# Ledger of designs, part 23: designed miniproteins, single chains, continued (5)

Each design is a single chain, and the fold is of that chain. pLDDT is the mean over its residues in the fold that is shown.

## One batch from the design tools (miniprotein)

Design m16767
Fold by ESMFold2-Fast:
Structure m16767 (fold): chain A 85 residues (1-85)
Amino acid sequence: MEEEQRRRIEEVVRELGKRVEAADVLQELLKEGRLLEKEEIRERVEERERELQALLRAGVEMAIALSQGLPLEEARKIADEVYEK
């Protein structure tokens, strides 16, 4: 039981890490975008910040679903619903 629960937590961490990694890379690229005007960069950063917050909220719901024993695909579907909202 505890070993299975630890394995699920590790899967949650890996899945959340992938979502956070993608958002972080995009935000880093936007910050390094020297060809954009200052206003455009600021607007893109603000939009990415909102998306990061949405990903964080979705990640929490995914973690809850996975902790309840739902498979990764079902947990991801729940997270996508929260994120798209």
Scores: mean pLDDT 64

Design m16768
Fold by ESMFold2-Fast:
Structure m16768 (fold): chain A 97 residues (1-97)
Amino acid sequence: MMEEKKKLILDYLEYREETTRLLKSSLSPEQRQEIVESVLNDEELQQKLQEIFEKSSSPQEFINGIAELIQEKYELNENDAYFVAEEVAKQFIPKLE
């Protein structure tokens, strides 16, 4: 169950990579990576990511939950929050367990 959930999220992220490449982020790749690293090094945010993972019933809910958290925390627009959320998810899921 848990391993299947991780795989579904990662498969969804690979699928979304093609779609999100067509959207313009107002953040540079460097700025997005700085936010990703900030999120992944923050123990409180990592706890919230874990809670979002546990509460989510689909890959879409998981990514949307992360995007909402990032949008609120870093005052980003929806598109930028989504780009950062996808990158956070890609790096966070393999570190679980």
Scores: mean pLDDT 77

Design m16769
Fold by ESMFold2-Fast:
Structure m16769 (fold): chain A 118 residues (1-118)
Amino acid sequence: MEEEKVEKAREYIGEGILALSDGDFEKAVEYFKKAIELAKDVDPELRATAYLLMAIAYLKLGKFEEAVKYAEQAIEVGNPTIKAMAYDILAEAYEKLGQTEKAKSFREEAEKLRKEVD
């Protein structure tokens, strides 16, 4: 049963990534929400990946406050690779919100994490 939830969550992530590729960012958000709900208590890494992808989708939609929220969720539960990607999203979202100094700080955190992974 938990294996079925993980498999279905991965399927929704795949569909969401296809929607992102097609420029259907609202549909991508819908799929990633379904993936997060299924992964919630059974696969923390998959949940972190879905949060990161949700942040990307909201960034593409121009919903920068939502992008920040989901990027912060990805940082809380993600591995160093996911955290680095999430800090890049925070940097872009804060740049769009006019907080240039905060954006620069998050870029520096992302670069630091990338050097630790390499």
Scores: mean pLDDT 85

Design m16770
Fold by ESMFold2-Fast:
Structure m16770 (fold): chain A 64 residues (1-64)
Amino acid sequence: ANGGARAASAEGARAAARGDAETAYKSMQNGVKLDPSAEGAKKGAEAAARGDAEEAYRWGLEAS
């Protein structure tokens, strides 16, 4: 993943830690747009979409 994708995943992790699943989803989706191979960002976005903030946080950190 490039630096932009990692930064977007880190922002998603921060949002998930606050319980802000909508922002976590948007940030991690942006990470996927910047790097489509960023598996952690994809899984984090999927977790956020189903409301699993704890799982979204873990994948966001992995992708950072």
Scores: mean pLDDT 78

Design m16771
Fold by ESMFold2-Fast:
Structure m16771 (fold): chain A 67 residues (1-67)
Amino acid sequence: IAEAEAQVKAGKSEEDALKEVLTKIPGVPAHVGTSQVKINGQSVNSLDELKKLVKNGAVVEYTTALA
């Protein structure tokens, strides 16, 4: 998340930063599109939504939901 925020501040688009972060999450295959990634049962289509889910402490559910 902090890495994605740094990339956006450096001029990278939020969509590109989100895709890169999702690719680096353990348990998420690199070939899976961002629209196919579900965190806590919810589809993530923006960096803002990802931040809200992480803030609520749902990070642990990433690996469980995708394993």
Scores: mean pLDDT 53

Design m16772
Fold by ESMFold2-Fast:
Structure m16772 (fold): chain A 88 residues (1-88)
Amino acid sequence: MEELLEKARGHLLEANSLLVQARKAYRAGDKEKARELIEQAKAHVDETRRLIDELEAKGYRSPEVETLRRQVDELKAEIDRLEAELDA
């Protein structure tokens, strides 16, 4: 259980780092690089959600899992917002 939780945190951290890099690329005018980084961030968001679902399926319920779910949902909303700006 702890290994799955740490792996979920790792993917969330990577997704956040990639979003920060995507915003920097967008501000620099490199829309193609920003889109590439967004795609990578989405993959890490999907993996984080999969790991959270696996933890819950195994009966592991904790404030930490609830916090991770909220954080990944918030990060996905930010990713979707940046993607919408790129497509405008």
Scores: mean pLDDT 86

Design m16773
Fold by ESMFold2-Fast:
Structure m16773 (fold): chain A 75 residues (1-75)
Amino acid sequence: SEKEKRVEEASKLAAETIGAIERGDYEKAAEYARKMARVAGVPELEKELEEAAREGDIEKVEELAAKALEKAEES
């Protein structure tokens, strides 16, 4: 279903965000985080996710990503 595809894509983008942070590529992490929020259908979290990723705050990214994925699954 379209919902399952969105959850899968958002999950992949969340993993790519963390991977980019681990590599020290904070700008790429911010790009993935922004796309993840959009794909998950939570544009209200886009700025917070982008800022957390740019700062390399893995804990905050994981927290916000979990919230975004929950919203995507509920839609």
Scores: mean pLDDT 83

Design m16774
Fold by ESMFold2-Fast:
Structure m16774 (fold): chain A 96 residues (1-96)
Amino acid sequence: AKELYDKAMEALKEGNYEEALELTRQAVEIAETGDPEAFYYAAKAAVELDVVLGRDNPEVQELIGRLIELARTSPEYRQALLEAAAYGIKLWKEKE
């Protein structure tokens, strides 16, 4: 899962938003198989995409929605989502 996150962040840094979205979607799919580490990295990638592409991007909203649904049914996923959200808030402050 971390490898998909690292590749997504590299694609995002290069301005390859389509590749970053696809890699993040793959990480979300792995998280949906019950891997909390994959959930954490998928959530981090999704919040970084939200910061870069803006909150109104429908593909990012879909990925975040899928992560929220996972967190509703699993307490361990809820904690990882909160940590990723805190990371996203930090990124938004640093973008000022």
Scores: mean pLDDT 77

Design m16775
Fold by ESMFold2-Fast:
Structure m16775 (fold): chain A 69 residues (1-69)
Amino acid sequence: MMDTLSAAEKAAVEKRAAALVPVLESKKEIWHQLSTGRAIRAIADDDRLTALSYVEAGKKVEEILKKKE
């Protein structure tokens, strides 16, 4: 379930997700194994984000990937 994020949290999540996407795109084989959910967990482990931020990060990663549509 999605909760409201502050503007600062939203910006931080976007920055984290944007940094991860090019790495995953560069390594498509790892992307296949490291599904979006796992990628978000990697961000969380590095910065210890909250559960709410994990959900938003996942949504932002998907948005960035779909921009190429």
Scores: mean pLDDT 53

Design m16776
Fold by ESMFold2-Fast:
Structure m16776 (fold): chain A 73 residues (1-73)
Amino acid sequence: SLQEQIERLRELIKLLEQQRKRYEEWVKEQLADPSLSEEEKQLVEERGKEALKEADDLIRQLEEEIKKLEEQL
């Protein structure tokens, strides 16, 4: 059913948000690590920013899909 599809998408968004939060925390831990060079930290920050943006874009796309499905109810 449409309701079951919406519930599955909501569950997927929750899992993605949890993964995003863990990844963001990991990036912050890397940036605080005194054993990493400034060059290594910059690379982690740049790659982290891109990965977090991709995750945010995917979450937003799934939220838009839920909205479209809710309009069909």
Scores: mean pLDDT 86

Design m16777
Fold by ESMFold2-Fast:
Structure m16777 (fold): chain A 81 residues (1-81)
Amino acid sequence: SVSDLQDEIDRALVLMSIGVARIMAERGKKEEAVEFLVEMAERTENPEDQAELLKEAARIAEEAGKEELAKELREKAEELE
């Protein structure tokens, strides 16, 4: 159905967003990668997908030395699960 296709597209967008953010982080754009993932999470309707995006943002924030931000993002992700 169209609904099933939309779910597949939404999931693909989540995975692609994580991939893009990882490439950005590897190229030294860690702050931009976190901002991108947080923005994608805010646009995501599915709580599980939103949590996954926020957990990835938290990992990149931690790698950037932003411990406080990483903690806040992990806490927000746990509230969605």
Scores: mean pLDDT 86

Design m16778
Fold by ESMFold2-Fast:
Structure m16778 (fold): chain A 75 residues (1-75)
Amino acid sequence: SEVLEKLFELLDRRKAEFEERLRAGDWAGAQAVEDELTREVRELLPQLSEEEKKKFFEYLGKILEELKRLYEELE
């Protein structure tokens, strides 16, 4: 699905932007990236089938695990 592929691309791009902001100490910028991603996901997610939503949330879970490790490294 083009919508699912677009969501995966958005997750990858926003993850990279979020990590860059965190490493720069730009907490406001990191929050803005999270807010933008939340808005974009809300717009696109209803267009996915239940099977595609499952794939999306599986991928999101992997990204969240990686971001948790980054937070632990930045302590």
Scores: mean pLDDT 82

Design m16779
Fold by ESMFold2-Fast:
Structure m16779 (fold): chain A 68 residues (1-68)
Amino acid sequence: MEELERRRRELEARAAASTNPELRWLLRSAANMYELALDESLSEEMREIAKRQAEELEEAARRLEAAL
């Protein structure tokens, strides 16, 4: 839980610092998926799906950032 909260906050901070609109969107989308992964109103299965989606978006952001 602490790790997911940390990742979400880190991604939000990176998105706020970014001037690239595509990178900002990917970072925000990843942060939103981590937010869902922490949402207690969702089933454990749905939270795990959200976590995987967040990780995929985070990887896409990392690849885009490396190309900039």
Scores: mean pLDDT 83

Design m16780
Fold by ESMFold2-Fast:
Structure m16780 (fold): chain A 90 residues (1-90)
Amino acid sequence: KPSLDELKERLVAILRGEIDPSALIEEVHAIQGVPREDAERAVEIRRALYAGADAAEIRALLEELGITVTDAELEEARARLRAAVARAEA
């Protein structure tokens, strides 16, 4: 079972363009029982957050998963994701 740290490491590699997201999507599906579509959406949301997409675009993706968030929550998630990538690059 991959730990949260292993999943974060793979996500960072995906955001850096080093690996195909399909492997992470399959592991999230196989191990955590998350539908592939939801896992794909989660990767898409994190890519959009990292790329600096508009809050409205990210909310649209989250709404498809039944998740409602505030602008503050999105900015906190964005800062957290960027900090994780920066840490991995150090």
Scores: mean pLDDT 66

Design m16781
Fold by ESMFold2-Fast:
Structure m16781 (fold): chain A 94 residues (1-94)
Amino acid sequence: NEKELLRIQLLAKLAVGLNEEEKKLLKELFKLTDEQIKKLEELAKQIANDEEVKLELGKWILERGPLKTGEEQILAVTEWMLEKLGLDKSLIYP
């Protein structure tokens, strides 16, 4: 599904930074507010730069079992981020 691949690609870019067009696409696909996108970007940067946050995420992923694909890893990281921010998991799942 081309829409699903685009969704996963946009989520993967959260940690490295989204441009304005990518933020608009993410907002349209997930129906997120600008505030929610900002919080997701901030948390993704914390995952990249904070060893304590990395450890918390790593422990959470290990408790879910083995992830077989990069797409599964991206979705699992995003799901953890949504839970950490108190957002609905339906934002990333159909």
Scores: mean pLDDT 71

Design m16782
Fold by ESMFold2-Fast:
Structure m16782 (fold): chain A 84 residues (1-84)
Amino acid sequence: SMLEELEKYLDEVIEKILAAIADDLTPEQQAALRAEMEKLKEETIKKSQGKSKKEQELLLTKTLLRMVGLATDAVLASRRAKAS
């Protein structure tokens, strides 16, 4: 289904984000970030049900921006903890 394809795409995005910042985070911090992004994925899939293709694309774009924000915040928090 289209929702299954969306889920697989978001799973790939989560793995790519985590791989890109692996050196910036501890395993515990990586697990916490994964959990937050997984929750955002589930909320996005739920909100995508019954929406038009255009609305699904807008929702996906917003979700990707939120995932990048979560990853950026996690990296900045980790770096601040090391510097202070």
Scores: mean pLDDT 86

Design m16783
Fold by ESMFold2-Fast:
Structure m16783 (fold): chain A 65 residues (1-65)
Amino acid sequence: SKERLRAEILGPLVKLGATDEQVAKIGSKLEGLTEEQLREVLERVQPYIDAGDLEGAIEALLAFK
């Protein structure tokens, strides 16, 4: 589901120290994406999340078109 994928993206970012402003901005971008696009975003950010790289994760996510 879109809700599950959104949580799988945002949850780790919050745990890594994402601010409320960053979470709101990312959440707004994710709302505009399909479930398929959310899976692509998760695949792209997962390596950064696994490495504890908050900056890299946010940059990769915001660069997604």
Scores: mean pLDDT 84

Design m16784
Fold by ESMFold2-Fast:
Structure m16784 (fold): chain A 69 residues (1-69)
Amino acid sequence: SKRERLLQAALEALERSPDGETALLAVLTALKEEGAPRELMAAVRAALSAIVDTADRAQLRAVVEEVLA
């Protein structure tokens, strides 16, 4: 499904990113390239921005999985 492709692209972007801010930008870029709607991109940005300062990669991954589930 499109949702599964968006989730896979976002998770791959997270794995390739060295830090939280870079990971956020990489996830948003991957979602845009996969044709994610603007509302979904805004929701992902808001969710990740809320935790990016304090979250480790596993926590960022969990939030991405929740938002894109």
Scores: mean pLDDT 79

Design m16785
Fold by ESMFold2-Fast:
Structure m16785 (fold): chain A 79 residues (1-79)
Amino acid sequence: MSPELEELARALKERLEASDDPAAAIREFLGTLPEEQRQALRAVALAVLYGEQHGHDLSGLPEEVRALPREQLLAILRE
């Protein structure tokens, strides 16, 4: 996995842990990122959601994203 994706996942988790509004924290965080980094994070969130529904191996994806609740993964995709 890309070190950049791992850093993005960790930074997102830190923002979520510091916020009482996860949806707002996700919007604010994604708004600070360049388009390519936002697309990369959305691709990981989509892969987690799709893999969970279809029983795929998710071990290659950042643990921080895999550990997110479904509602937070969907919030990433909505932005």
Scores: mean pLDDT 75

Design m16786
Fold by ESMFold2-Fast:
Structure m16786 (fold): chain A 76 residues (1-76)
Amino acid sequence: MVEKYKRIYELMKKDLENAKKVGEDILARAQAEAAKLTPEEGQRLVQEVQDRIDEAIKNTEKAYEFYKKKYEEALK
């Protein structure tokens, strides 16, 4: 049981790290595209992308915390 939760926890940890890195890259690209738009449209684009990144990271954090807790419980 411990090994299963440890493996899942490590996978979720990597998923969270990757989600944060991907989010940073997407946000940087969105900012570059926003610079080509009007200030109003550019601000909306960046905000929309930021909100979506925050949601994705939050969902990944929930999975990470869930399996972290399961792993800690399995350790007794």
Scores: mean pLDDT 82

Design m16787
Fold by ESMFold2-Fast:
Structure m16787 (fold): chain A 107 residues (1-107)
Amino acid sequence: NEALEWLLKNKANAAHYVDGKLVARASNTPEGPVLEELPEILQEAIKLGAPFAGLEEFDGKRLLLLTGSAITDEQVAELEEKYGVVAFKMSSASDIEALQEKYEALL
């Protein structure tokens, strides 16, 4: 899996949540890599250069959360069209805290 190889080399993070519960993740931590099977949308977002990609599924909604400047607004729109998701592009570490608060609000 090319996206997974890229993730390991670039210390990117990916997470999949369903109804506020973590179901899959990939990260390169100091304790070693944590690798789980990711949905294709997260693999594609990582390949496009997102240092973080999150997928939230709740109440029949699918939300894609992306960080970094490498992924373009056009590429974000292509992911929305291809996978039927609403995407949020976050620009800073403070947006990661907002993502965590959003996941906590689903609990």
Scores: mean pLDDT 69

Design m16788
Fold by ESMFold2-Fast:
Structure m16788 (fold): chain A 79 residues (1-79)
Amino acid sequence: MPLQVAVAEIDVPEGTTTEEAQAIAREAAAGIPGVARVEAKVENGKLTLGVFTYGSAEAARANAAAIAERVRARLEERA
């Protein structure tokens, strides 16, 4: 199966770290079949998520969107 990458970008609360966002994204990804890995980076109040999925580009986009939403919800709970 080809490895696909999809990128999602979201605004995050002030003080969010790359390490915090990556931990949350990895927890979200653990519940999703076919996700090979997730990479997160926070710069200037923006989170960029790279979600690597075995399968179709459509599956990769769906997984990236799902992980981004879970990260957003978790970070909003602390804001």
Scores: mean pLDDT 80

Design m16789
Fold by ESMFold2-Fast:
Structure m16789 (fold): chain A 94 residues (1-94)
Amino acid sequence: KVRELAAKVGVSEELLRRAIRTAEEVVREVDPSADAVAVGVHASVGLTPDTSEEELRERARRATELAIASGNDGARGAGMVLREVAEQVDRELK
């Protein structure tokens, strides 16, 4: 299920899980009201195994700021193919 969602975003399941894990940490530091799974999915777009932890954290911070600015509506979809991908990942990880 998460693997299928990772394929829709164009990344491996491992990279998507890594992005979500980093997003959970960054969201707690920046604004805990942000949807960490949506932030992680957004940050995972174009992610490669060579992407550094610091670069991933920067992506997650920017995604969190955008999510808060849009009330977690427009921003979580702004760089994403599908907002429903983030919502489906959230359901699969709960």
Scores: mean pLDDT 69

Design m16790
Fold by ESMFold2-Fast:
Structure m16790 (fold): chain A 76 residues (1-76)
Amino acid sequence: SLADSVKNAVPIAQQIAEATSKEEIATLLARLQKYYSPLMLVKDVDPEAGKVLSQVRSILENLPPEKYALLKEALP
């Protein structure tokens, strides 16, 4: 649901930032992509979705290059 996406997207992005293993990052990226896609579809009509996406993007912009490259392959 959209509510689940709003609740889970930022915590998962934070877990990606803290993750140190490739396997953990891959698992978290798959989970983030599942929640990120619904938020992207409604961001222009749901202010909470837009806010959550902004917070996720802020976290992702602070990732080291290797983590960012893996994330970019998973997310549209």
Scores: mean pLDDT 75

Design m16791
Fold by ESMFold2-Fast:
Structure m16791 (fold): chain A 85 residues (1-85)
Amino acid sequence: GPAENARLVASYQEQQARVFAEAEELVAQGKYDEAILLLEIELGMLRIMRGVAKLIGDEDLAAQLDKLIAQVEAKIAEIEAKKAA
């Protein structure tokens, strides 16, 4: 239910924060392609979990995962823009 989803989403948010920190360290080293690849792996995992949420009819979990997906997509776009500059 919503409480179980909140705990699961919090776990994914903690993982995403660590992935974002690692990506920022890679960007600081000029390793843009490695940073983008790391974020694309995270994005792939979140999309699989969103697909599972939709399959089991958990619309609340799917909506929460959509928010996390949007954050990763925004971070990829930010790093791609820095690489292009």
Scores: mean pLDDT 89

Design m16792
Fold by ESMFold2-Fast:
Structure m16792 (fold): chain A 79 residues (1-79)
Amino acid sequence: MTAEEARAALAELPKEIAELEEAEKKIGPLSPKVQELIDFLVAQQRRVLEAVVAGRYEEAAALQAEGSAKLRAMVKEIE
């Protein structure tokens, strides 16, 4: 992923979030634990994209690894 691609992805995030919120309104709210997981994934993706935009690829890789570990822990808590 280039900084340009990451910048474009960051610009699209508010629209993607709005589309997810609209879908949730139609099918009913998700469980609190599933909502917490989605919120975490969105926040983590934003942090990774911001690091890539800044050219901090080492930081982006570290955030990705940390996010994957935390995601596994959160999934285990839900299960």
Scores: mean pLDDT 73

Design m16793
Fold by ESMFold2-Fast:
Structure m16793 (fold): chain A 88 residues (1-88)
Amino acid sequence: MRAEIVIKLYDTDEEGLIEVQKAVNEAAREAGMTVRSEPVEESGNVTITLVSPRPMSRAEAERIAERLKERIEPYAKKVEVEVRVTEL
């Protein structure tokens, strides 16, 4: 199974975005996931996706997403975290 964790940030200032990116990079390193960031939208919205290069269970991905959400919530006014698992 392919697992992705999608993080969408709303109305985040530059300093908050730097702290979120640090937390995301650290979590990705710990979990062995790769980070894919999309260009900042004109609205100031930012989408960051973590992709597992190895098979990962839904439960493992959800655990990583939950911990990551807790780490980034202090730095973002509004954050949404979604776990996507594609069956092979």
Scores: mean pLDDT 76

Design m16794
Fold by ESMFold2-Fast:
Structure m16794 (fold): chain A 74 residues (1-74)
Amino acid sequence: AQEKLDRAGELVRQGKPEAALPLYQEALDELIKTKGPDHPEVARALGALAHVYLLLGKPEEAAPLLRRAHDILS
């Protein structure tokens, strides 16, 4: 999961948010399976995925991810 998160972050830094999207999604799925859906690492991955959607001009996709991340961290 961490390796995919690191690679996805690098792609975002390179201006390739579309390429980062599937890596963040895969990392999120792995973190949910290994650490559970309410783990702080899942919240971090949700926030990163939401950020990519915002970069792609898709706030409607980002909104539920940001809500879920906030709920986990609260």
Scores: mean pLDDT 82

Design m16795
Fold by ESMFold2-Fast:
Structure m16795 (fold): chain A 60 residues (1-60)
Amino acid sequence: MKKSLLGLLYTSAMLMMYQGKGRPMAEEMYKMAKTEEEKEAILEGMRAGEVLREAQEKVS
């Protein structure tokens, strides 16, 4: 799998969660993912974005 694509998927999912555009957009990316590596990158991005959003308001 191309590392640059995995990084882009991770970053996109993270930003979607962080921006509050939310889980539904990231979940659609996950459903469209064709490989396990792509799915894992999206899941890690979603998790990172959720944690970052919560941390800024609750864990600072």
Scores: mean pLDDT 73

Design m16796
Fold by ESMFold2-Fast:
Structure m16796 (fold): chain A 60 residues (1-60)
Amino acid sequence: SEEKQKELEELEKKMEELDKEAVRANINGEDTSPYIEEIKKLNEKKNKLLEELGLEPVES
């Protein structure tokens, strides 16, 4: 559905932002764990949305 596709797009954008923050934190010698954990949770939510849309899950 269009609504679920929109949710998927928003999740992907949020994951991209978190990945960028994790990369910057890693370069700065900061703890990346909170970003990685949040990305993992969002990826699980994304995979559930993909399943509901009849698409294959992506690797976490």
Scores: mean pLDDT 78

Design m16797
Fold by ESMFold2-Fast:
Structure m16797 (fold): chain A 91 residues (1-91)
Amino acid sequence: MKIEIDEDMVASAREALATIEPKKKEIEAAETLPEVDPEAAEEAIEQLREAGLYEEAERVEELVKKKDAKGLLLLTGELIKRRAEEIVAAA
């Protein structure tokens, strides 16, 4: 069963989609990125697992092990985009 999606969720998802491409380019162009916060990354992995996104959780875990901050940010942006696209499509 699909989760019931309200108008506020749709508005937030549309705003996220509008910012994803510019943010992706910003991350790709950045010479220096903030250090990966292992506590925040562990929380994100657990949230992905609770959402049933096990493959995505494994990808985040591998990037954290490699300390690939750029890859982690790009993957996070892709996951947010997919989530936002699903919310907009379900509305």
Scores: mean pLDDT 67

Design m16798
Fold by ESMFold2-Fast:
Structure m16798 (fold): chain A 70 residues (1-70)
Amino acid sequence: MFEIPESYTLEQLKKEYETLKKILKDNEAMLARARAEGADPRFVAMIENSIKRTKELIDAIEKKIKELEA
């Protein structure tokens, strides 16, 4: 489970969220290119795993932002 530090401010969480969204977009573009170019299946799997972890962290941060805005 991804744990977000309790000491993170709403502004810091929003900044981290935007950073992770950008990383996710870049990784998804990299995955699409790797698949199109017939890259090594292990390399493809590494990118897929990175995307999965990034999505899990985005979900955790989004939940924390909603809790702080409520």
Scores: mean pLDDT 80

Design m16799
Fold by ESMFold2-Fast:
Structure m16799 (fold): chain A 89 residues (1-89)
Amino acid sequence: LTVTVQLQVERRDGITIVTVTVTASDGAPVHVVLVLRTASGELLYAPGKVVGGGTAQIILEARSVVEARVYAGTADEPFKLAATLRIVD
C-alpha cells in the first residue's frame, strides 16, 4: 500500500486546526484515522476514507493540541502510522 499524507496546522484564538490530505496510489480503498493528543493527554479521533487513486481531506479542530498522528490501512493491510507532527506549545 502506497499512501501519501500531508499535515497542515493552523492556530486561531487558542484553537488548533489540523488538516490532513491523504492520497492513495493504489486502486484499493484506504481507511484513515486522524488522532489528536491534547496537553491533558486526551485523544480525539476523526475517521476518513480514500477511494483508489483519489484524495481525501480530514479536518479536526481542538484546544491545546500537542501532537497529531495519522494512521492508514486497507482491508488487507493493518492500520499503521503514516505521519506524525509535534505541535509546539
Scores: mean pLDDT 76

Design m16800
Fold by ESMFold2-Fast:
Structure m16800 (fold): chain A 79 residues (1-79)
Amino acid sequence: RLDEVKQAIEELVKSASKDLPLETQVELGKALTELAEKYVDKVSKEEIIKLAKRAIEEVKAGADVKEVVEKTEKELEEL
């Protein structure tokens, strides 16, 4: 399960954030993967991927990576 979620996040970051700076892509990928590892037993794979996709889209819209990651962690914690 965890390996599938990590693979999906890596693929999503690679495809959805290709237009972002490489440093931002690495930061997002690492942070979202760490959240997946922390919440995989509490939250469904589908919800984790949905929130990860939303986080990438918010960063692409100009939101700060750190703020988006913190917001995503809070949303996962509340599920």
Scores: mean pLDDT 78

Design m16801
Fold by ESMFold2-Fast:
Order: C-alpha cells, then structure tokens, then sequence
Structure m16801 (fold): chain A 88 residues (1-88)
C-alpha cells in the first residue's frame, strides 16, 4: 500500500544515513548492523513489520552502545512511524 511504502521509505532513509555516518567513522560494527537492518526493512511487506524491525534495531543499537544521538534519532523516527500508522 501507499502507507506501507511511505513508512518503509522513512525507515530506509534514517538507517541509510546512520550507515553512511558509520562508514565515515570507520565503525564497522555499526555499519554492519545498519546494513543488516536496511536489508530487513527493504524485505518488509507491512507497516507493522517496519515498526517491529525499527524497535529491534533500537534494542541492538543499545546493546552495541551506539552514540546517544543515533539512538535518540531512531527513537524519534519510531515515534513518527507509530503515529502515522495509528492515524491512517
């Protein structure tokens, strides 16, 4: 659906931005994690799957001790995705 494609695009853009930043910082673990979750988002078929993948990514980022600004940005995006999914 158009909503599914929109939520997926928002999630993909956010994860891709973090991936690019991780590559510039030579943070291989963060780059590998973001690439893995980018692939999962691309494979997602529903809005709920995109939300679930983003929640799991945030948990993995916290385990990895990713920079606070990365975690905060993903949590902000997750809130936006949930709000848009609930509204539509």
Amino acid sequence: SKQENRLKAIAEASVTTIYMWARLQKDDKLAELTQEYSDKIQAAKTAQEVIDIMEELIKEMKKLKAPSFVIEELEKILKELKAEYQAA
Scores: mean pLDDT 86

